Designed miniproteins, single chains, continued (2). Designs and how they scored, part 45

Each design is a single chain, and the fold is of that chain. pLDDT is the mean over its residues in the fold that is shown.

## One batch from the design tools (miniprotein)

Design m5535
Fold by ESMFold2-Fast:
Structure m5535 (fold): chain A 109 residues (1-109)
Amino acid sequence: MKSRKEILDEILEAAERVFRIADEAGKKMTPEEKAEYERAKSRFEFELVRLIQAFYDPNATEEEILEEGRRFVEAAERLVDLVRPYMTPEQQAEVDAALARIREAVEEL
């Protein structure tokens, strides 16, 4: 059985993989597409910070932490979908595995 800290560490590791692959794929985007990418990336970073803050807030309920986790999953999926056309098949497999880990870890919160 995993501790809440171990679950958060798994989310952070998977988030780092998503961020790295999205950054690599984002370099291939047009300037117009890059604007939407930067907004999705900012949302991803914002929701990750919100989840971390809720995790360390002694007044946060399990339901509130789970809701922030779900918002982070939505932001991560949005970022990946936006950059997916610019990914190699290998990058797509790696990012899909990372998204699956994020979803599974959030469900364990």
Scores: mean pLDDT 86

Design m5536
Fold by ESMFold2-Fast:
Structure m5536 (fold): chain A 63 residues (1-63)
Amino acid sequence: SVQDLIEQLARPVLEAFPLLRDPVQFPVNFHKLAREIQEALYNKHGINVSLNTVIESLQLIAS
């Protein structure tokens, strides 16, 4: 699923930078990660997904 792919792309970044798991404390960094994942999904996998969908998936992974 798209969520599984988002998790695969996000996991190494969140493991390297665990503070990014807190979107309340680090909203700018969290939003930047979401945009980078959205761009990677479009450019490498041809998947069109809204930024909000990526953010929601990341919130589930981070929680």
Scores: mean pLDDT 73

Design m5537
Fold by ESMFold2-Fast:
Structure m5537 (fold): chain A 65 residues (1-65)
Amino acid sequence: DALIKELVEAILNRDSEKIKELVKKLKELGISLDEVIAFIRADPSLDEAQKTYVITVVGMAFKEV
């Protein structure tokens, strides 16, 4: 949960190096892309545009890393 929230902040800040590092850590912990997407969708602090953007970037990062 804390790592997913940190990933969201890294994406909103467009910090590509931190995004890669956090995605690696999530994969090492066995956290799936679907779990990350579900967490983002359930986050009440994000608006719909932010959710769409963050989900898109997360999907791309999980394919690249």
Scores: mean pLDDT 83

Design m5538
Fold by ESMFold2-Fast:
Structure m5538 (fold): chain A 81 residues (1-81)
Amino acid sequence: VVEALELAVEALRAAAAGDREKALELEKEMIELANSLPEEERKKVLELIGEAQRAAAGEPSEEAAAAKAAEVLERKRRELE
C-alpha cells in the first residue's frame, strides 16, 4: 500500500513538472504494483488516490491539479506509516 502510494505521488509530481513520459512510466509501475496487492489493499490505494484527485478538482490547470493531488496523497501516505 505505502509503496504504491509513493509511486503515485512521484507520478503526480512528474505530471506537475510537465514530464509526461516519466509520469506515464511511474503510473504504469504503480498500476502493476497495485494489481499485485490483495483486493482490499488495492481498493485502499485507489480510494486514497481518488480522494487526492477530488481535493485537486478545483485547480485551474492539469499541472496545478497534479501538484495539489501529490501534496494531499503524500500526507495520506505518511499517515499510513
Scores: mean pLDDT 77

Design m5539
Fold by ESMFold2-Fast:
Structure m5539 (fold): chain A 70 residues (1-70)
Amino acid sequence: MVKEEIERAEEIIKRDPNFRGAMRISLAHFLKKAGDYKSAIEELRKMTERLVGESRKYLEELIAEIEEQI
């Protein structure tokens, strides 16, 4: 499920900042693969609340891109 994958990714990112980029890319691919864009977007929005700067901006841009494709 989306929630389980995001929770795992978030814990890994918290412990290894270098892994952050890879996690964001994986989430982007997951969004495009998943048919439940709304739920996936909502979970990513929860993640962005804990991020700042470029990391948050990158996820917000991905969310906007997916929303336009819905």
Scores: mean pLDDT 61

Design m5540
Fold by ESMFold2-Fast:
Structure m5540 (fold): chain A 81 residues (1-81)
Amino acid sequence: SLFDKFLQTPSGKLVEQKINEAKKAIAENPSEEKLKKALEEIERLKELALRVSPPEAHDAIRAYFDGAKKELEEIYKEKTE
């Protein structure tokens, strides 16, 4: 897909790296403040990805970033209880 091509670019790889770093940070030392900040950063990256991508990629982009936000929230819940 067009979004898969984006993920292979330096910008896309940086996005994946930032999401993985956020997941690791929450898993290692969970806090509500870190979760909120990470979710805000993921939303910002989603908006940037939508801006630079053709309309045909937008559904895939939304699904990817919304999935990443959900996974981050699930990691936080697992580690705080």
Scores: mean pLDDT 81

Design m5541
Fold by ESMFold2-Fast:
Structure m5541 (fold): chain A 63 residues (1-63)
Amino acid sequence: DRIERARELVVNGEIPNLSRREMRVAMAILSLPPEEQTLRNIAELAGVSVGTASRILRRIVAR
C-alpha cells in the first residue's frame, strides 16, 4: 500500500527534499493515527483533493 510505504518513509525521515504540497501531505500522515491514515483523511487534513494526495503519495514512494 502506498500510504503504508509513505508513512514508513516519513516516520523514518528517509524522504528527499519535499515541495510545500508534498510536505503538507507528509505532515498529514504524521498527524493521523495509522487506523485513520486513509487517502481521504490525508487529503482533507493536507487541504488537497483526493486525486492530488494520491499523486503526491506516488511521488513520495517513488523517491
Scores: mean pLDDT 73

Design m5542
Fold by ESMFold2-Fast:
Parts: C-alpha cells; structure tokens; sequence
Structure m5542 (fold): chain A 56 residues (1-56)
C-alpha cells in the first residue's frame, strides 16, 4: 500500500528530526511539525509505530 511504501522510505532514510530539517532546508522546529503531520497522515503516533507499519 502507499502508506506502507511511504513508511518504508522514511525508515530507510534513518533521519533524525534535525537531519530531516537539513534535508528539507528548514528549521528543526518546522521539520518536527512536518514529521508529525506525516505520521498523522500515515495513521501512526510515533517512530516506533512507523517502523511497525514499514514491516508490513
């Protein structure tokens, strides 16, 4: 599924929130907000739940 494929891509990148911000060219605070929005769209609450979704 698209959600599982997105989760696998995010897990494969292995990025911290700070690294994710650098990758996008935004502040860590903005990256944290974007990261939370992505998790919400995937229906997961945490990086641990994201990893479990990626394992489907």
Amino acid sequence: SEKVETARALVALGLSTAEFGRFLGVSEATARRIWRALLDRLGVRSRAELRRLAEE
Scores: mean pLDDT 76

Design m5543
Fold by ESMFold2-Fast:
Structure m5543 (fold): chain A 68 residues (1-68)
Amino acid sequence: SEELEKKVKEMIDNFEKKMNVSFTEEAREKIIKKVLESGDEKIPYEILSELAKYINETGKKTITEEDV
């Protein structure tokens, strides 16, 4: 659980750099909570893949809780 949380935080940080976007703290917490509640390591990859598509479609630079 703690290891998964750390991994997800690192994935979000790497995603921000790759996509040139920023996440609000609320968006980060929502992703982490959703992943930990699911117990599935695949979920963070699926969430970030959908967000990448959404960012490319909208041009959004700040990802909020509503975007997740």
Scores: mean pLDDT 84

Design m5544
Fold by ESMFold2-Fast:
Structure m5544 (fold): chain A 69 residues (1-69)
Amino acid sequence: DLDEVIKLSPVELKLAQTLGVYKEELTVKEMIEIERERLKSSNTELSDEDILAHLEARRAELAEQEAAL
């Protein structure tokens, strides 16, 4: 659900802050917009569904970084 509120991990929060976002909780829609801005450097046209897939992969990577201490 695009309106679902997700609490950012400390690593995700630091990345969001580099994009000018200073919120600890974001909706999935807001997270998709942030990921789209990040991926814009790749010059790839992506649907919201494609961006969501990239976001889920990124969040899994960041969760692994947090689990590593």
Scores: mean pLDDT 69

Design m5545
Fold by ESMFold2-Fast:
Structure m5545 (fold): chain A 82 residues (1-82)
Amino acid sequence: SKEDIIAEVLEAVREAYEIAKKEGPEAGLAHLEKKLKELLEKGKISKEAVENVVEAFKFGLETNWSEEELLARVREVLEREL
């Protein structure tokens, strides 16, 4: 379902955020891109959704968003794309 896809993407973003805080933003981004590519290959999300989630993640890290603020923004993106 749409909500199952949103939940899976939000879990990937949460994992990536934790990695970014422990290992740096490049490591977090690499994890997120890997997870989103897997979802794209399964046909669960579009290339546009991948691009918009990645941009939200990068912007959130650069502007020191909390995990909760980032997850809320990613949900908004996915609700428009799915």
Scores: mean pLDDT 87

Design m5546
Fold by ESMFold2-Fast:
Structure m5546 (fold): chain A 80 residues (1-80)
Amino acid sequence: MLSEEEKKEIDEWVELFKKLAEEYLKKNPNISLEEFKKKLDEALEVLEEIARERFSEEAVKVLVERLEEVKKEMLKKKEE
């Protein structure tokens, strides 16, 4: 069971990741889909590593799953 503090921090991390990804895509409109995916993958790996030091294993799993959903949405926006 996730604590209320962990849930709040997860929401903040997910929103920050989404905002940074949208800003990056706006600044780099000519980036290839493959390069954009690589950048999102690298950012997600870094966030997962930091999260493993701060959160429970269950919270890390929830965070990673939500970050993967944001990545999927951002890649779909780039393809369109």
Scores: mean pLDDT 83

Design m5547
Fold by ESMFold2-Fast:
Structure m5547 (fold): chain A 106 residues (1-106)
Amino acid sequence: LSEKVKAILEELKKVVEELDIHPAIKETLLEAIKLAEENPEEARKLAEELKNSENADDRLKAFVLEVVVKIVEEDFEGARELLKEFKEKNPTSPLPDKFLAVIDKY
């Protein structure tokens, strides 16, 4: 991974750790970031499987997997578009704005 991508992913992990959400959900999202960083192909497959789940936590995990895969591939515009779409569908979620702020630093 490039130095820029590594820096972005470390900041995203910090954002997740600082979110006011259940610890089990934080753990799930941190594992999603790690999987997408280490194996983006597997992360993409898992995201496709989970993105249409009836479970909101599965859909959130799928979303984080997709965003991190875009970042690993250095498709920062694709990552921004995914974050904007998620915010439109989930306007009360603090995650998209915080992730966008991290990407916009770089």
Scores: mean pLDDT 85

Design m5548
Fold by ESMFold2-Fast:
Structure m5548 (fold): chain A 99 residues (1-99)
Amino acid sequence: MDNIVQDFVDSNSMNQIQQLSDKYIKQGYNPTIVIAMSDIKSYMDSKGIPKDVQYQIMRDLYINLTQAVNNGDIKSIQFTVQRTFDTVDKIGQQIAQVR
């Protein structure tokens, strides 16, 4: 059930992102995952990433971060977050060049 991924993608303001972060942390989600998702969501919105593309990026982030957190691999957590920012930059650049 990918409710957290869809909820973040469907958010349309910084206030909604903050409310979702608070909600999911209160529900017992790992704060590292929730904070990373909120940061990536804000960054995707700043780059004008379409909602369908946001969903793919956010789903991949959630899956990879959940695996890294469950394995206790701090380096994989950091690498996954950085790789996701790099992916958003690349897609944002491609969108800016497409008419």
Scores: mean pLDDT 84

Design m5549
Fold by ESMFold2-Fast:
Structure m5549 (fold): chain A 98 residues (1-98)
Amino acid sequence: MKKWFEEQKERYIALVRETLGPEQEAVRQALIDFIRNKLTEKDLLAGEEMEKLMRERGFSERDAGIGGVMAAMAAAEGRWDEVEKAKRELREGKPPLS
């Protein structure tokens, strides 16, 4: 739904703001702009799937959220093979997507 789409973007933006401090402002602003302007609903769904899988593997809500942001951005950049590989590795108990 459209409400979920906008709420998911704002949640990811909030997570970036919490994770990156003012000293990293250029990187922080670039990530926020990418999330706001470049992520489609399909990309956000890929992020949600990653976040859910990470939570099921015992990662914290914050770490799962960061994984979701990284997966959504990778999807938006057309790196779907990396997203699928990361999901497979998580299911096999290997380290998460970085």
Scores: mean pLDDT 78

Design m5550
Fold by ESMFold2-Fast:
Structure m5550 (fold): chain A 70 residues (1-70)
Amino acid sequence: MEVDEAEFAARLAEVVAEDLELAESEDLERLIEELDRGIAWLEEAEGDPKVRAMLIAAVRALKAALEERL
């Protein structure tokens, strides 16, 4: 199942990256702020460390794509 979750994260990042070509910087800034908050919460969250690591990786990938667009 870990492979399927990683593939989902990769597909999500690609879809978001394609959408970013049309997005304005104001929308990107807001989303980056939300992703930063999400990463902070996930880092402090209890639970399955593998699931947490994969979610953090997915959120970081999205944040990186957004920052490149700014």
Scores: mean pLDDT 67

Design m5551
Fold by ESMFold2-Fast:
Structure m5551 (fold): chain A 64 residues (1-64)
Amino acid sequence: MSVHQRLVQAVSTGVEKDSVEETRRLLEQVAAEAVARGELSEEQAQALRDAGVQATEEQIRISK
């Protein structure tokens, strides 16, 4: 499964659970695995975590 697909799943899970913390936890795992496999740099992994958390926060806010 691609890094992008895993990002989308992490955001969707956090939105469903109304929990940015759940998205953050899932994205930490996704980012760590991607860095370990050489798919992302640490800087790209940090950007992925930040973008996913922001997207989840925005989706939760819009849904309320």
Scores: mean pLDDT 80

Design m5552
Fold by ESMFold2-Fast:
Structure m5552 (fold): chain A 72 residues (1-72)
Amino acid sequence: SMAQKQAAQARIAELREAGVPDDIIANLQLLVDAGKYAEAIAFADTILDPSSSLEAKQAAIADAKALAAKIK
């Protein structure tokens, strides 16, 4: 939905402000462009969550990259 798209774009802005590397953000942007808003939000929330373990954040980054690679 448009609301989910806006929420996903807000998460991308938060990732940039948090200093997340551009290559990671590019993968999440590909998900947003493909309409995978819920997935992009979930990955971004895990990466941004200070209570998430380093392992959980790395898993989210890897999963986002894998999903982006399957999207044209």
Scores: mean pLDDT 86

Design m5553
Fold by ESMFold2-Fast:
Structure m5553 (fold): chain A 81 residues (1-81)
Amino acid sequence: DLRERLAALQAERHRLSAELIEVGSQLGLALIQLGVGKLAKDKEMIEAAQKRIAELTPQVDALDAEFARLTAEIAALKAQL
């Protein structure tokens, strides 16, 4: 049933959306910390923020790609309804 498959994909995208918001928020905070560190000339804060950004950026990119994939699949299934 297309409706059951659609509901399953929507539930998966909802779970992924929550994870993307969490990881994206962490990346946003790291970017703010980088800015604050640069203004304060705090090398330790800058280095910690840069390390965190490098760690989180590929995670956000992977989640964004998966979210886009699920969104496209949901749209394709809706077009069949």
Scores: mean pLDDT 87

Design m5554
Fold by ESMFold2-Fast:
Structure m5554 (fold): chain A 80 residues (1-80)
Amino acid sequence: SEADKLIKEARKLEEEGVAQEALGNLEKTADLYARASELYFKAAELYKQGKDDEKAMGALTRAYLAEMNAESARQQAIVA
């Protein structure tokens, strides 16, 4: 489904975000996590429209976590 494709793309962005964070590229890390969060929110809306409440909730949880990780990376980039 389109929602499943968005989840897979978001996971790839998160994996790249982890790699960039390990390299100390905090601005890139923030961008990648923010983009992953947007895709998780889009997937959650599609799952909700398809009445898959469990997958919608899972996608929302991942979206919030990715958003928090993006904000953390942004704050670290500012003070570094």
Scores: mean pLDDT 87

Design m5555
Fold by ESMFold2-Fast:
Structure m5555 (fold): chain A 92 residues (1-92)
Amino acid sequence: MKAKISVSEDGLTITIKTDASDEEMGKIALEIRKIEGVKKVIVDFKNGEITVYLEKPEYVGPAIKEIIKILEEYGLEVELSESAKKALEKYG
């Protein structure tokens, strides 16, 4: 199973696309909701997508690092998009 992380241009939205099961996505979303600076998490089970909204762009770097740890604990291979790599360089 795989997960791809992308970040919006404003650094306020992290998108995770995954082929994980609905049960795993639900558990992952609950763990992500506990991360500092996370305002809201929305799960789209139909499209295999978890959308994470942040309070401020400065939280994006720490949030991505914690999200990677969570995804890896569920056995997912994590891929960072160019937008996620850029966000880590700017805000990490």
Scores: mean pLDDT 86

Design m5556
Fold by ESMFold2-Fast:
Structure m5556 (fold): chain A 84 residues (1-84)
Amino acid sequence: SEVERLRRVFEEFAERLAKARTRAERVAIFKEFARRLEELPEELRSQGEVLASEAAALLDAGASLEEVVARFRERLEELLRALE
């Protein structure tokens, strides 16, 4: 499903961020994530953009990768419930 595709793209994004050591690497990862979201339907793309924005804000505020991943899993579960 497209929701599972969004989950996979996000988990890949979170894993790559954990391995990034510089701001330039993080910027490159965010740009690649944005390109991947362009391939999703408009509704899921907008949700993915919100999730990416929330991740960037949390990391800038000093949140751990674990906190970021937990927040995104929560948001994905909300999307799954909305499709019922």
Scores: mean pLDDT 69

Design m5557
Fold by ESMFold2-Fast:
Order: sequence, then structure tokens, then C-alpha cells
Structure m5557 (fold): chain A 63 residues (1-63)
Amino acid sequence: VDPEKAREAVEKATREGGASGGATAAASGMHEALQHGNEEAKEAVVEGAKRADEEAGRRALSL
């Protein structure tokens, strides 16, 4: 699994599907990362989820 692709997929899923979409994409990415033993992909999925959470928080504070 490509770490950058995994991060972008989680961010995109969160933007399009909200928190639920991001969580589903993160779970799928984590599963794939574990299947391939790719630690960088695991970290990328976690970072994507963190960035999505920060963006949601910023939007809430802006409103």
C-alpha cells in the first residue's frame, strides 16, 4: 500500500462522506497495511485521520 495514497484516500473520504466515510476508509487502509506489513501505510492512515479530525474541528470553530 502506498502511504501517500492511503493518506489522500482517508482525507478525500472524510471530505466527501464526513467522519463516517473517513473512519471506514481508515479501517480499510489499516487492514490493507496490516495485510502487507507496511508500517508507513499504517502511519499514513493515522495521519490522514488526524488531519480530517483537525479540519472538522476548524470548520466547527469557524461556524
Scores: mean pLDDT 63

Design m5558
Fold by ESMFold2-Fast:
Structure m5558 (fold): chain A 66 residues (1-66)
Amino acid sequence: SEREEAALRLDGVVSRALSLVGRGRLSKEQAIALIEEAAREVEPVIGREEAERSVRNATKALDEML
């Protein structure tokens, strides 16, 4: 479904961003910006609560890595 595809797209961006930060190839600030942009793009499909939860979870994971 469109919702499942949108959620997978956001998850893919989050996973990639976290991996790149962990490898020292992307800053936390750059990772958050990319994740927030992806969340904004998919928010009309997945809903605000899901999008905000994804951003919060990713930000927490990034804080714990650094």
Scores: mean pLDDT 86

Design m5559
Fold by ESMFold2-Fast:
Structure m5559 (fold): chain A 71 residues (1-71)
Amino acid sequence: VEELRKLAEEHGLTSLLAQQVFAALVREGLPEELAARAAREIEALAASISDPEELEARVQEVVERARAEAA
C-alpha cells in the first residue's frame, strides 16, 4: 500500500526489503515504532550479511522478536 511505503520512508527506510517488512508488520497490527525498529535492524543486517540463507534466518529472528514485544 502506498501509504505504508511513504510512512516507512519517513522512518528513514530506503531498502525495499526493509520497507516491505515494515509494511507487513504494520498490517499485522504491530505499533509503527516497533515495526520501524525491526525494519531498520533488518536493513543493517542486509548491508552486512552477504549469504542469503543467513540473512533470511536473521530476518526471521528480528521479526519474531518484534512480534513478542508487541504481545
Scores: mean pLDDT 78

Design m5560
Fold by ESMFold2-Fast:
Structure m5560 (fold): chain A 88 residues (1-88)
Amino acid sequence: PTVVLVLSGESEEEFRTTLRTAFRSLADRGHTHVHLIIVDEGSPLSEEELVRIAQEVARENGLEVDVTVIRVPPGEGERVASRLLGEL
């Protein structure tokens, strides 16, 4: 499945918490692989950090993850995410 996550300045701990909730839900439904698209409006985390954290949390939940990071201006995240979901 594809998951699109919008970040608007969340801390590393907030990001990890959101990912754990989403990935646990997917694992509980029998998924083993996820494509994660991060639409980032202004996270203090680098792209490399976002990818590393996502891979770590996925492994904790028995998932493999492919991560794409898209940086967008503040306030544009939900619009971009909606377009991506409509095109997938």
Scores: mean pLDDT 80

Design m5561
Fold by ESMFold2-Fast:
Structure m5561 (fold): chain A 75 residues (1-75)
Amino acid sequence: EAEERLKRRDELIEEDFRNLEKLYEEELASSSPEDQALLERLYERAKKAKSLEEFQEIVDELAAERRAAEAAAAA
């Protein structure tokens, strides 16, 4: 059972990572050239990290930066 739970967890992590890859590609297609370069660098780091949590943190950090920039531009 423990061994099966680890296998299922790995499968879920892989699925979540693939979903994040798709979201990353969509974000990249709709981003400015400068943001695209940043996203590519962050994605490469996240892919090497072997951790869904680290990848999520990177995505959240990028989203927060973009929201802050948008708010500053609106002010």
Scores: mean pLDDT 65

Design m5562
Fold by ESMFold2-Fast:
Structure m5562 (fold): chain A 61 residues (1-61)
Amino acid sequence: SALEEELRAIFEELLEMVRAGASDEELLRFMASHRDRVLAAQEADPEGTAKLAEELEKRLA
């Protein structure tokens, strides 16, 4: 879905920021700027959203 593609792009950008050495404050600010899209995706597909979050956590480990 379009929301899934947008959410994946947001998570990929977040991962790149982490790899570039972004601070926790910068990461939180980035997530806050995308809050509405994340919430929309979570409401439409809670399981898919949780799966994408798990994929991000695995890539950060």
Scores: mean pLDDT 76

Design m5563
Fold by ESMFold2-Fast:
Structure m5563 (fold): chain A 90 residues (1-90)
Amino acid sequence: SELLEKAEKLIEEIEELVKKLKEAVKNKDFEKGMEILKEIQEKLIELLDLIAELREQGRFEDAEKIEKLFLEAKEKVNKAADEFFEAYES
């Protein structure tokens, strides 16, 4: 399914951006960190829209699978964002 493949690719891209965010924090590149956070937020919104579309199509099992991956990715994003803002406040 195109929607399922697109959703899984977005999750993979978010996880790669989380790694880049952690690297930006380590390098004290706060401007780059802010750009990465914005890109992550845009991809999270797109992923949420895809979950809604899967549900509209009656693909509830696929939607639940992607929603679980979304929640895991969002938790990783929140932890990385907290570390980023804590480093910025220092």
Scores: mean pLDDT 86

Design m5564
Fold by ESMFold2-Fast:
Structure m5564 (fold): chain A 119 residues (1-119)
Amino acid sequence: DFKEEVLKAIDKFFDILIANVPEEYQPVLKKLKERIKEFVEKSDEAKVRNYLTAFLLYLEYIARGVKEIHPFYKLGYDRLLKEIGITEEEKKAIEEAIRSVPLDVFREAAKPLIDVLNK
């Protein structure tokens, strides 16, 4: 059951991230978690795979401190956040939150979700 595995992996991903960011970033990540879960429940499997893959790859580049990000992943990320109603100010706060997470913690959090999306 693809969607159930994705939703479970999203809960784990965001719970680890929320536990590892400063308190000021926790509300925006909690909002993002709920909006991404709604997106998964309302979207078909292909749309979920494509947009969540772009989202995770873009966030990994942010966590790695990479200044040059592949434009294709950024486009998918930007479209997803716009569709789920994340503002430009909230998007900036999310990116600042992700930069504050240790890379190893980010990778551990993301791995189960990436594994499900690649099945």
Scores: mean pLDDT 87

Design m5565
Fold by ESMFold2-Fast:
Structure m5565 (fold): chain A 73 residues (1-73)
Amino acid sequence: ATPVLSEEELELLKEMEKLTKETMEIMKAKNASDEEILAFLAKVEAIVKEIIENPEERDKLFEEFKALMEKAK
């Protein structure tokens, strides 16, 4: 991988972390339980792992991630 690709991957992961934090705040404002938040985080971790393991599917997995964010709101 080139330095450019490495930087792009890190930027994507940072954006996903930001969206996850924002979605968690919305969930907490809606009185989501600790169990619901942990289940949500487990799903986020599974998608992040797939993005790292299958970079060719990154765009599709990121769309799935965005759908998870919207569904959790």
Scores: mean pLDDT 78

Design m5566
Fold by ESMFold2-Fast:
Structure m5566 (fold): chain A 93 residues (1-93)
Amino acid sequence: MTVAVEEVTAKISKEEAESLGGLYEHAAEAIRKKPLTPEQLAALGERVRKVLNGEFRFVELLTTDEKIAEALERAAEDFRTNVGEKRLALRLV
């Protein structure tokens, strides 16, 4: 499998970090239970952008592989543990 590392940078508040974390966890759980289509995953990306009012750049994922669910779970945890201005690296394997 090709290893890809995608970075997103956000200047976010604690409230925004918790909200984004919740969205990422929900996406991860949904992918594990019933894999999302690429169209559904793109729609989730749009929702994230709207929630952050353009303060955040979201990298859209075009696959429903379980490893992406794990990456989303790690992203959610990173937002909660490192609230504020942080660089988030999303890793695909």
Scores: mean pLDDT 52

Design m5567
Fold by ESMFold2-Fast:
Structure m5567 (fold): chain A 75 residues (1-75)
Amino acid sequence: SSELEEQIRKLEEEIKRLDEEIARLKAEMDAVLAANADDPEAARAAVLRYTGRLLRLIGEKIQLELEKRKLEEEM
């Protein structure tokens, strides 16, 4: 139905947004690691902070992909 197609499109938009956010976060982490090449303690702390944020975003993406799959199977 057009309603299910609309819901799927909105989920695709949200998934794309999360993919872009994840890509930006990875690039930011790489930049911070490069900036702290001479400070291994600061670099380690940064990795831990970025890893936590990345895991949260990946979890959100998985939830949205599962919901999209469910809606696609109902079409």
Scores: mean pLDDT 86

Design m5568
Fold by ESMFold2-Fast:
Structure m5568 (fold): chain A 69 residues (1-69)
Amino acid sequence: DELKKLIEEQKKNGEAFRKAYQAEFDRLRAEGKVLTDEERLDLIIELGKKYATTPVDKEVIERIEKARK
């Protein structure tokens, strides 16, 4: 079942993304760095690209990146 496999991969990617984003946010906060909305969006795009292995994940990140421009 291709759809079930994609859903499971998306959930795994989402969990990895949230964990990585939280770790990076906590690290920057500990350093006294406050991200702007643009910098936060750039971080989301960067981490999203790293964890986007499905076509749906890649499409979402591509749309966000295009909106950023």
Scores: mean pLDDT 77

Design m5569
Fold by ESMFold2-Fast:
Structure m5569 (fold): chain A 86 residues (1-86)
Amino acid sequence: DSIKQQLSSSDSSVQQKAIGDIAGASTKDPSVVLPKVKDQLKKLTSSSDPKVSGSANGLLGKYYKIQGNDDKAKKYYDQMKKDFSK
């Protein structure tokens, strides 16, 4: 609840902190954490803040990798690299 609210914040610093918390939790249990926030992460890929969009793309890459969808995982990781180079 609070994490999804933070991901939907108009403040990119709040969104980035929530993404960091999700990344930390997903290191321990990605198969439980990432499916719960997948739709919010997809919305964040459209963020004007490249730190937010890049991090969201990275977590979606991890999500698809754990599902065995390597083609989608690669596309999200490639987008993450593009976002972080802005």
Scores: mean pLDDT 81

Design m5570
Fold by ESMFold2-Fast:
Order: sequence, then structure tokens, then C-alpha cells
Structure m5570 (fold): chain A 99 residues (1-99)
Amino acid sequence: MEEEKKKKELEERYREAMSKLGLARAYLNSGLSTGSAEDVVLGMKYAAEAARILGDEELAKEAEETGELAKKDVKKGAERGLELIEELEKKIKEEMAKA
């Protein structure tokens, strides 16, 4: 059925989004530990990619803006980034539970 094919495609997209959020979290934790703005920016780039996989351009834009914030304030950028990753992760888990 076309329904089953669409479900498998969605499950694969959610898995990829979760993988990118795992990378984003690792980079944000590295940035917090080392004070590296580059790590936070890279982490937020992965978070933006995860948001786009979900079709959420608002969250993707917020992730990119959080990366830019990290260039001026690494701690504030990383803290906001972790909150955004938490939101995206909860959204993915909720959608996967419904699918």
C-alpha cells in the first residue's frame, strides 16, 4: 500500500533527524566544555538540518540564528541550542509514536 511506503519513508527521515540531533548535542557539549564557538556553530548546523528534515523552517532558522549568537556569546548560544535540540527531540519522539 502507498500508506506503508510513506510510513517507512517518514521513519527513515525521523531516524536521520535523530542522528543529526545526536551530533548537534555532542558539538554543543564540546563547545560548552572548551569555549569553542565553532563547535556550537557546527552543532546548530546539524540541528538546522534535523529541523528541515521535519519540514520545520522556523526551527531551522532559529537554529541558524542560535549559531550566530554563539559567535558573540558561546555559553548563551550553546544553552539556547541545547533547549532547541530538546524541543526537536521531543517533537520527533511524539511524531514517531503517532506514526
Scores: mean pLDDT 83

